# Designed miniproteins, single chains, continued (2): the designs that were tried, part 14

Each design is a single chain, and the fold is of that chain. pLDDT is the mean over its residues in the fold that is shown.

## One batch from the design tools (miniprotein)

Design m4484
Fold by ESMFold2-Fast:
Structure m4484 (fold): chain A 70 residues (1-70)
Amino acid sequence: LSELEWAEIELALEVMRAVLAKNSGDYEKALEEYERAIELARRAQALGDPNAAKVIEWLEKEKKEIEKKL
């Protein structure tokens, strides 16, 4: 796997963790996982992922919704 492919896989797994935490009502864990997902998405963007900007925008919106529940 290239660095970009690995970054995309890590991002997908972290998004899954964030969504699972959110759906279980663990908002503190969901916030931590969304913050990590944003960092991974920024790395994917730096490596040339053309979808990363939209993913970052979506993750930032999800993070703000979780912050309202804390």
Scores: mean pLDDT 86

Design m4485
Fold by ESMFold2-Fast:
Structure m4485 (fold): chain A 78 residues (1-78)
Amino acid sequence: MPAELIEKLRNEYGVTKIEKAKLEDIDLSQVAALVKIDEKTAVAIMANGTGYIVEGEEAVEKLLEYAKEHNIPVYDYK
């Protein structure tokens, strides 16, 4: 993971802790925002300030669909 991405997540999105996670291990009810990095990578920002890096095209698509259904903000990294 580039240091610049970690710094941006901390400074611009208020993320205090960043971890890799599988979609199945994330409590979607606690997702406060998403940051879309690309088609295969997204960060789920939790209500408690934890950022979970989710990898995989299908997992990213499921997160984006959940965000759209529940009016969760989605930010593009680029």
Scores: mean pLDDT 78

Design m4486
Fold by ESMFold2-Fast:
Structure m4486 (fold): chain A 62 residues (1-62)
Amino acid sequence: SKEELEEVAKELAEKYKAGASSEELREELLKYVEEHKLSDEEASELSNIILELLNKIEEEKK
């Protein structure tokens, strides 16, 4: 569901705040997509939510 995608995106964003690399986040995203057999649309939605959260984190660093 969309709520589940938002929860996963928030968890990945928290890992990024804790010092995880973009490579580690990409691997976690790919793993989640594979484990849950997400459609291309669902994977795109999850990716967009993550990008929005990461952008917000980067803005707060300024």
Scores: mean pLDDT 78

Design m4487
Fold by ESMFold2-Fast:
Structure m4487 (fold): chain A 58 residues (1-58)
Amino acid sequence: APSVYSELEKKLAAGDEEAIAKLFEEMYEGFLRIGFDEELARKMAEMIVEVEVEVVRR
């Protein structure tokens, strides 16, 4: 079976808005669980998503 990472990478490379939104949500919730406030968690999640999309699409 394909790994969840490989499937996500393909969707991000295609510019799939659903996959991008899901990645953002997972990162945002992850940062909140670590103890970041909502503002910082959102900014960090946005930056991570942006970097991941750029890396996959280069």
Scores: mean pLDDT 74

Design m4488
Fold by ESMFold2-Fast:
Structure m4488 (fold): chain A 83 residues (1-83)
Amino acid sequence: SKKREEEEKNIEEYFQELLKWAREKIAADPGIFDPSQQEAIRERILEEVRNKLKSKKRADEYVEKMGLFIDFLIDDIQAQLAA
């Protein structure tokens, strides 16, 4: 139905905004090249995403998806900054 399509679209748009936010936070973190701090960065971002999604449907699914993207973003940003 159109209503379910609009709800799904709104959740997906919010998730895209969270990805943009996460990338900016990772890139700005001075600990990005420290393996012990990389783990802390990942956990802090995931915790903040959980809090932002706490009232949303399918929050657990989007938190899991964000975790996969964070791992990729850390590797990508680290490679770009090292080059």
Scores: mean pLDDT 76

Design m4489
Fold by ESMFold2-Fast:
Formats: structure tokens, sequence, C-alpha cells
Structure m4489 (fold): chain A 94 residues (1-94)
């Protein structure tokens, strides 16, 4: 279907951006793409925006030279949650 083709593009985009991140960052982008595929309330456009948001936050985090693994994990989780919530809000049917 068209939706499946568009979500395949979202997953490909997440994979490409993930190749530039840590394994944990790559896993987060893939998990978000899979979440968007499973959730009919999230449009492919909002899923792409969510991937871009998570990537930008994780790239900025890497540039801050954060060495604490616990702090990195917390920031990664928070970035995922913010992107998820934004994608769901943008696709509330009206």
Amino acid sequence: SERQAQLDQVEAHATELGSKLTPEGAAALKAFAEFARANGAISPESALQGIDRIYAELEALAKKSISDAKQRATELRDAFERARDAALANNAAK
C-alpha cells in the first residue's frame, strides 16, 4: 500500500541517520520508525519529523562530549518521548 511504501521510506531514513550515531541512537531511531508503523495515528510525514528531531537531539548530545553513559541514556529516552508526543499531537484527528 501507499502507507506501507511511505513507512518503508521512514525506516530507510532512520537507518541512514542511525549510521551516523551510536548503536543506542541508531536503535532509538529504528524503534521510533517501528512505533510509527504500528500506530495508525502517526502520519509518515510526522514520523519523518520525529526521526529528524531525535537525530538532531542525539547529534547535539554527541557534540557536548557527554561521557556519562547514564546521562546519555536519559537524554536518549527523553528525546524519544518528546518526538513521540509531538508526532501523536500533530496527528490528532480533527
Scores: mean pLDDT 78

Design m4490
Fold by ESMFold2-Fast:
Structure m4490 (fold): chain A 68 residues (1-68)
Amino acid sequence: SLSEEAERLIKEARRLAEELRESDPETAKYLDTLVEQLQKALEKGDEEWARRLIRALRNLIETIKEAL
């Protein structure tokens, strides 16, 4: 489900943000911001906003992994 996919991405993003906290604090902060926005979208039941944030978060995580 959308909620299950979002929760999985939130957990991955949080782990990645902690790993980057000292070496790349700006990227870590941006991951935190996207996680916060995704949680708000889910709370409001805004599926369209949640899907957009899921795509943005997935793309950011993929970009970070490719740079490592």
Scores: mean pLDDT 86

Design m4491
Fold by ESMFold2-Fast:
Structure m4491 (fold): chain A 70 residues (1-70)
Amino acid sequence: SMKEEAEKLFKEFKELASKAVEEAEKKNDIETLKKVKELFEKVIEAYNKSYEEGIEELKKAIEEIEKLLK
């Protein structure tokens, strides 16, 4: 179901975001911390509209976090 896919992707996003936050804190990278916060806000806003929009925003957020971790 879309709900199960959304929950799985949100868990993956939280795990990657936690990793990005930990690395940013070690480097005092405030810009990365702000970026992660913005991605969370966008995902939550999309979920408030629909699971489909939430899933799409979550996939984008995961890609953005992966770019930050490279």
Scores: mean pLDDT 84

Design m4492
Fold by ESMFold2-Fast:
Structure m4492 (fold): chain A 65 residues (1-65)
Amino acid sequence: NVEKAVEILMKKAGLSREEAERLVKGMIEALPLGEVVRRAALRELQSLGLSEEEAKEVIELLEKA
């Protein structure tokens, strides 16, 4: 769900709630994610400090929302 994705971004990437919510909104607006966009999102989340597993969890939570 969206709230869990926001929580992971705040805790693991050190983002503020406002920054995490803005990032989540941008990803939701891009749904459904094509393979290229999904790969780019995973790389970007990892560059913010998330592990590959945490980045995948965030994307999956948004796809289920």
Scores: mean pLDDT 78

Design m4493
Fold by ESMFold2-Fast:
Structure m4493 (fold): chain A 57 residues (1-57)
Amino acid sequence: MEKEKRLERAREQGLQLLEEDPEGALIAGEFLLAEGRRLNDPAWIELGEELIELARR
C-alpha cells in the first residue's frame, strides 16, 4: 500500500523532471535504481532504468 503509493509518486516526479531538468531526471533515475536494488524490488529497479533511458534520449 505505502510502497505502491511511493512508486507512483516517484514516477510522476520523474516524468516532471524529464521536461524541466533532464540531468536531474537522470540523477533521480539512478537513485531509484539504487533504492530498488537495496529493497530487492523489481518495480523500483524498472522505474529507475526507465527514467535513466528516457533522460538520455
Scores: mean pLDDT 77

Design m4494
Fold by ESMFold2-Fast:
Structure m4494 (fold): chain A 97 residues (1-97)
Amino acid sequence: MELIKELDELIDKFIKLYKENRSKLTPEQQKVLDELVGELLRFRNVLNDKTPKEDIEEIKRLIQELITLIENGDFSQLIPKAKELIEKLKKVIEKYP
């Protein structure tokens, strides 16, 4: 599915950007974003044709918002946004493993 490929590419872009900027983050921010990377990789492994398009689009939007925050150096909003995405990923994985 094209949407799955687009999401996969966006996940790779986020992980690369996070790794490049990780040293600029606080230990608390690093911990939450490390958890997010783990959840994104888990989600990638279970993502399939049964995953609703609405959930894929919301996850893509949240990843893009995190990318924008990192690119703008607005690290103060990373933890609440990352936690929002982590909760969304966990709910989708639970419903559509």
Scores: mean pLDDT 83

Design m4495
Fold by ESMFold2-Fast:
Structure m4495 (fold): chain A 85 residues (1-85)
Amino acid sequence: MAKELAERANEALEAGDDEETARLAGEYARLLALAAGASEEEAEEVGRLAEEAARAYLEGDYEKAKKLDEEAMEIIKKAAERKAA
């Protein structure tokens, strides 16, 4: 499923469908968070942050995109640390 979502996201990006590209990026990040041991609520937040980061990146706001990606990764990292403890 993760590979299928990544392939669909690349196809949307190549087609110039920025909205679909952002949505698929968010869904992929949400599934990644769940796999890392995040709760459904944390995974939903990660997905939302990743979708907003993808939109910011497509708009050329790289600083905003980086900050949103860092917030999403911090949630995933904390979830993985809880699972490993």
Scores: mean pLDDT 78

Design m4496
Fold by ESMFold2-Fast:
Structure m4496 (fold): chain A 80 residues (1-80)
Amino acid sequence: SSAEAERKEELLRRMDELGKRLGEILNKNKNSKDFKKLYEKALEIHRRMLQLAADLVAGRISVAEAEERLRELEREVEKL
């Protein structure tokens, strides 16, 4: 449906925004003593986000499942 297509585009936009937020967090903390640990966590979140986007685009996951997984990734970024 058109509504489902719009929801998919919204989720992909939110994933793009989350990726930009990860970049901002890394840039802000690039001189921190804890940067390496932060970078490792950010890379793991980014990798999972790319897999989620691929699964959503390929139709391997439902919109509802993608929304739930994205909320989990967003919460993990907030804890960085």
Scores: mean pLDDT 89

Design m4497
Fold by ESMFold2-Fast:
Structure m4497 (fold): chain A 93 residues (1-93)
Amino acid sequence: HMREELLTEVDLLEELDGDPAQAERNRKVIDEYEEALKNGDLEKAADAILESDVFWAAVERGLARMLAGKPPDQPATREEVILWLKEKLEEEK
């Protein structure tokens, strides 16, 4: 589910900003994220998320939902992204 939502966000940002090179970078980062998750490398997955504006926005929305009332004025830290990924993987079991 998340891959389709992220790819839709990439397409939307490409339409709004008109930057196909950025869209291609975001798609590559999505692939790197999925590969890192398959290998259980949460640090690499977090790094991929932080490299992508689309991924970062999706994580920020997810963290805001989870943390209820956290303002979006501070970007997610690498440690917060890793914790969020751990929680998501635990929910799948």
Scores: mean pLDDT 63

Design m4498
Fold by ESMFold2-Fast:
Structure m4498 (fold): chain A 62 residues (1-62)
Amino acid sequence: ADAHTEEGIRLGAEGRLAEAEEHFRRALELDPTNRRAALGLAAVLASQGREDEAAAVLARFA
């Protein structure tokens, strides 16, 4: 079950960026290959102006 990724997506859509980030980071701690969680984390980081950190997250899948 990908519950942390799903909750992160919901919280991000609600504008709860810090809470969304925490859930995406937990999803990646449990499964470092979870591309959906990585994309969600990158989107949340970019929305906070943390574009270098967003790019670093995505680079793990390039």
Scores: mean pLDDT 82

Design m4499
Fold by ESMFold2-Fast:
Structure m4499 (fold): chain A 50 residues (1-50)
Amino acid sequence: SRSAATRKVRDLLARHGLTLAGLARRSGQSPQALLDRLVEQYLANPESFE
């Protein structure tokens, strides 16, 4: 389920013209740390990503 959530988050970012690396650079975080946070948010509230 977490692997599926990770793929869903990446696909949603790509559809909106966003990159994980670009967002991480703006926030001063590693891409992996940002991805982990987004995946946790998606698992807690999947509807906010629809």
Scores: mean pLDDT 75

Design m4500
Fold by ESMFold2-Fast:
Structure m4500 (fold): chain A 70 residues (1-70)
Amino acid sequence: DLEEQIKLLEKRLEKDPNDVASLVMLGVLYDERKEYEKALEYYEKALELEPNDLAAQSAKRFVEEKIKKS
């Protein structure tokens, strides 16, 4: 259940706002929901904390392309 996973990850971020893994996973889940701007927000925050995360960089680029096509 995507909603349950999102809620769990949001609770983790309440305890640790700099949890890069939770930020990246929220980006993935919002992308799966086609909420691309919200997914981008989470990937951008993850990259603010870990600029050299290649997976997050690639995910951000794919989401930006989806936004441009919308």
Scores: mean pLDDT 84

Design m4501
Fold by ESMFold2-Fast:
Structure m4501 (fold): chain A 78 residues (1-78)
Amino acid sequence: AMAATRQLLATAKAGHSGDVEGMLKHADELAALLSPEYAAQVRRAGERLAEAMKNGDDVAYSEALRELWAAVQADLAA
């Protein structure tokens, strides 16, 4: 639980600072901590975060970050 929350926070911080490489690294580490179904969701959200950061799309960024948070919450509730 704490490890997933830590990687989620690290992903968000890297994303917020414009560090695409760091964001993808932490998203992949987060995915490795979750069940396979939620791992796939996190990886997809990470790819969408990277695209949103590249395009400067704040709306897409917020939606992708929400998907990432939802995957962590779902895994913790299971």
Scores: mean pLDDT 79

Design m4502
Fold by ESMFold2-Fast:
Structure m4502 (fold): chain A 69 residues (1-69)
Amino acid sequence: KAELERLKEALEAMARAFPHAAALARGAVDAIDAGDYESAKAYIEQLGRLTGLEEAAAYAISVIDKAAA
């Protein structure tokens, strides 16, 4: 659960630093808060494609998968 909170903080920081990524980052945080991990992973996958940070996005998805188990 601590890993999800750290991921949410990183996504919020990314939204503040990169306005073009803000909607996807905020969508991921909202989905995590709602327990909708499938939507959260979809937002993070889109964010990885948009930013080119695909390896970081894959790591973030692994954090969600561990929390969902």
Scores: mean pLDDT 78

Design m4503
Fold by ESMFold2-Fast:
Structure m4503 (fold): chain A 63 residues (1-63)
Amino acid sequence: MVKVQIVDTKNNTTHVVEVSSVEEVKEALKNALKNPVNGKVTVTINGQTLTVDPSHVEIREVN
């Protein structure tokens, strides 16, 4: 598994999730974009739930 850092630069929040690939995180965010609430999306990745502003999100693989 790989660790992926999800950074919301507008809200200054950082989430780290452990997934099989970075593509898993990207696909989860893409699917969450179908149902935004007040300009934010809520995503569940590997049992972790996080809320981010999709216009200000950066995704980085770490380790």
Scores: mean pLDDT 78

Design m4504
Fold by ESMFold2-Fast:
Structure m4504 (fold): chain A 86 residues (1-86)
Amino acid sequence: SAAEEEQKERLEILEWMLKKFKDGKTTEIGKEYRRLFSSPDPEDQRRARLLLDVQTKINLLRTKKYLETGEEPSYTDAIEELIKEL
């Protein structure tokens, strides 16, 4: 159940980020990150670390695809691929 809840949280973050990229509201991702990181709440700090981990995986996927194909995928394409892998 804990692993299933973590997978659900990762999916929710990926879907939320995908919507922000599609809507051209990427500054809202940075605002949420700053909010979570500045929060004294341990749960908000846990969520900030999870958001960072998700962002790192997006960047890693984009880098791997670039090295394999010579083309860097868009953030939306990379996020959609990660969602399919869950």
Scores: mean pLDDT 86

Design m4505
Fold by ESMFold2-Fast:
Structure m4505 (fold): chain A 74 residues (1-74)
Amino acid sequence: MAAREAAIKQKALELVAEAAQGATSEEEAIENLGKVAGEEVAELARKAVETGSEELAKEAEKLVLEKARELLEA
């Protein structure tokens, strides 16, 4: 299972890096993340940033990991 776990984590980091690398603002990075990981991730990330909520940030991170898993198994 280690190889799959490493691949999922790497894919999640790649999705976040791609969203951030092309962005000139935090809002643009969140929009890009929604395009690569799903709109629900973008909504949670935006709320986490706006409210400073660690709980919402953790939920967004979990959804990115789930999306990475789905993409690798597609």
Scores: mean pLDDT 77

Design m4506
Fold by ESMFold2-Fast:
Structure m4506 (fold): chain A 80 residues (1-80)
Amino acid sequence: ELPSDETLRAHAPEVAARLRALAAKLREAAAEAEAAGDLEKAAELRAKAEELEAAADRIEAAWRAGDLAAVAELLRETSA
């Protein structure tokens, strides 16, 4: 069911990188929304970007600590 420890060590940095890339795209979209005068959408997109960045930080922290059980849990939380 859960990936092997080796798979988690390889996969966790990839997931964190993808979350950071998505956050960057959301911040770009937020800047565009703000420029268009849609302040509500801009705020929502920035909030989502912060959430993704926080998730990436938690995954990286667990991975660096060698807490593969926490990594597996965080990866499941971010999968959908």
Scores: mean pLDDT 79

Design m4507
Fold by ESMFold2-Fast:
Structure m4507 (fold): chain A 62 residues (1-62)
Amino acid sequence: MPVLAEAVEDYEAKTPLELSIKKGDKLLVLEEVGPHYWVVENLKTGERGFVPKSVLKEIARL
């Protein structure tokens, strides 16, 4: 079930598989990968990657 999330802080990618995001970005959660990471799509840029769950908040379930 798709989830809409919002970045609560800036995050800079540490690896090529991770996505850099800015506070306030809207992100579509595609997959949950373990307890610490989500695979997301940034709705502003269309870019996809891994982001730590700790820098995101769920704002809607679609």
Scores: mean pLDDT 81

Design m4508
Fold by ESMFold2-Fast:
Structure m4508 (fold): chain A 70 residues (1-70)
Amino acid sequence: SAEEALAQIAELLRAAGLSDEQVAEAVRSARTLLGEDPETARIGLELELRRLGVPAAVRAEIVAILEATQ
């Protein structure tokens, strides 16, 4: 489900050292992007995660969760 995917994304972001505020921001963005077309969602999420300083390996995992959810 979308909620299970967002929960997994939140846990990966916390494990990567993001603050609770940064995690909440990223989850809000991911929730909005799940309603977009797959290419727009992938590009938008990648840009947001890069902006937040998320490491490449963690970004790849999160994008895979998004793609599996759409």
Scores: mean pLDDT 83

Design m4509
Fold by ESMFold2-Fast:
Structure m4509 (fold): chain A 55 residues (1-55)
Amino acid sequence: MHEIVLPDLSTLSEEQKATLVRVLRHEIRRAKEENLPPELIEKLEEALRKAEEAL
């Protein structure tokens, strides 16, 4: 993953937001297992928080 670009959360359906949350949780887990840069993990966790708050 080179860049994290979140879609406009306000335009997503509840189902799409739930899918995004699930995907982000999975990506964070894999990023930690692969020892990706901490900056990337932080961005993923921030994206997850925003997606969860938008639900």
Scores: mean pLDDT 75

Design m4510
Fold by ESMFold2-Fast:
Structure m4510 (fold): chain A 83 residues (1-83)
Amino acid sequence: AAELALEHGKKLAEYLKEKYGEEAAKLAEKAGEAAAEYAEAEEAGDEEKAKEAEEKAKEYLRKIAELIAPDHPEAAAALLESL
């Protein structure tokens, strides 16, 4: 689960870097890292750490949604609804 989250974050970062630059890529990488932390905390049964990681992931995803909203309003709305 954690490895999969990191890989998805890297793929999203590559896509965003090409279209929105390095700042967008960094947000995607951080979102993937937070998702991996969430998965690890869930497996460990650490509910407090899981909540912290989930909030971090949501924060980075919100920033990505705000960044892409001018060009991709439907994708941004879908991302925000998933939070």
Scores: mean pLDDT 77

Design m4514
Fold by ESMFold2-Fast:
Structure m4514 (fold): chain A 58 residues (1-58)
Amino acid sequence: SMDREKAIKAAKETAEKMKGKSIEEQSKLFKEAAEKLKHVSQDDIALFADIVNEQILE
């Protein structure tokens, strides 16, 4: 089971991987990370998305 701390860590790792990448590569990395967060709460998924957006600011 994923917890909030794992969601935060995954979001930051995903954002780091997305920096300097094309939009296509960023989309792929985001989808892969979201798939790893299966069975987390809706709030943790929302937090994941917020952190990724804050780090890469599309």
Scores: mean pLDDT 69

Design m4515
Fold by ESMFold2-Fast:
Structure m4515 (fold): chain A 94 residues (1-94)
Amino acid sequence: MTPEQKRLISIAVREFGKIIIQESTDPEIRALGRKAIEAADDPVLALKILGEAAKALGISSEELIDAMMEYLKSMKLATDEELEEIRKEMEKIF
């Protein structure tokens, strides 16, 4: 995972951590969302925490990855080729 890939994953983690906090009334799931945001500079740890929060909400790792990829694509922060490499790195972590 390159420094640029880490940065983009951190951006997606921060956004989806906020979404999890907003969508859940469960204090434990909200705490996982906050921990993912706090860990965002460690993208491997942050993705694992975010994945556990998503799973608790009934969201699969594949659905979470797809949503994060669509977000990064919408922000125009990376090319389609760069996004494909980021997807592969995320899939290795889940």
Scores: mean pLDDT 85

Design m4516
Fold by ESMFold2-Fast:
Structure m4516 (fold): chain A 75 residues (1-75)
Amino acid sequence: SAMDKRELATLEDYLKDVLATAKKLSEEEQKKLLEYTKARLENRLEVFKERGAAQEFIEELEELAKRYLKELEEV
């Protein structure tokens, strides 16, 4: 849906900002940001599941989260 596409785009913009911020931080601060971002993404996923979001949307969100979390771990 248009709402699902907008939600994914908004999440990706947020994750891009998180990644850009991480590159400017110390290793200790990067670790804290990674842990915070993981918790935020897990909570966001749970909220969408509770709202009855389509399986395709959940899968796209999980893939997006996995991609950016991997990049954050590699900073």
Scores: mean pLDDT 85

Design m4517
Fold by ESMFold2-Fast:
Structure m4517 (fold): chain A 80 residues (1-80)
Amino acid sequence: NAQKLAEEAREKLLEGIRYLKKADEHSKAGNTEEAIKYYEKAIEKFREAIDLFEQAGNTEGAIHARDLLEEAEKKLEELK
């Protein structure tokens, strides 16, 4: 149901945020390979969250997840 999809989406969003934080820490430390790995993991989780929020009809959640996806993609591109 929509409530369960939104709950799953929030879990994916939180996982993505944790990976994004880890990627930022590695990036600041100069650990480029680890930073890339964690940004890619964050991107995957944010994409999953967007899909689940859209299925749930949770527009606000989908927008928030897209904003975080854009941030992670921009940071990853800067490392290429």
Scores: mean pLDDT 89

Design m4518
Fold by ESMFold2-Fast:
Structure m4518 (fold): chain A 78 residues (1-78)
Amino acid sequence: AKEEALKAMEEALAAAMSLKSVVTEETVKDPKVKKLAEEADKAFQEAVKAFEAGDYEKAKEAAEKAKKLAEELKKEAE
């Protein structure tokens, strides 16, 4: 459970880091890209809070949501 949550959070972080090459100051001015970035950040923050609270199942779900939003952001930014 804890290891699965940690792995999901690591995958979400890796997806977010891969966006640095496609998300620029110009691209982030797109309202759709900005909205997806804000939603991904909120989902990742929820995962961190759940993990710190010991709710590893909620942390995993929130991290998986953050990863999906980051993948959608990459498609919109490219």
Scores: mean pLDDT 75

Design m4519
Fold by ESMFold2-Fast:
Structure m4519 (fold): chain A 65 residues (1-65)
Amino acid sequence: SEETLERLKEEARREIEEGRDLLSEEEIEELRRRLEEAKSVKEVVEIQVEVGVKRLEAAVRKSFP
């Protein structure tokens, strides 16, 4: 439903924003752009997975001096 899609987009926007300290501004802007263009639950879930992976990769990199 449209309500479910919008709720998932809000959750994904929160995940992207929580990644702001770990990801570059360019990465944040690109992820937000793709999220706004997403038309299906599947597309939003794929973006959420990518955000999680990017946040994990960035956290690992920033743990090494």
Scores: mean pLDDT 82

Design m4520
Fold by ESMFold2-Fast:
Structure m4520 (fold): chain A 84 residues (1-84)
Amino acid sequence: MKEAEELLEKLRKAVEAGDVKKALEYAKKAIELAEKLIEEGRYEEAIELLERTIELLEPLADHPEVAALIIKAAALLAVAREKL
C-alpha cells in the first residue's frame, strides 16, 4: 500500500530529525488511514500500519501528545486484532 509506506517513511524521517510537530502530523494521518482500513474490513493492513506507527513513535514517547497517539493506535490495533 503506497500511501501507508509514504506516510511511514515521512514519519520515520521526522522522528530521526526530532521534529515532534511533523511526527505528530504524519502519525495522525497514519492512524486516520488505519481507521479507514478497519472500516473497510482490511484488518491485516491496518494491523501492520498501526504496529509500525507505534514502533516509529516510541523514541518520542516522553512527549505527552506522542504518548496519547501511541495509546490511540494501540487501542485501534486491539480492535483490528479482535476482528481477525
Scores: mean pLDDT 87

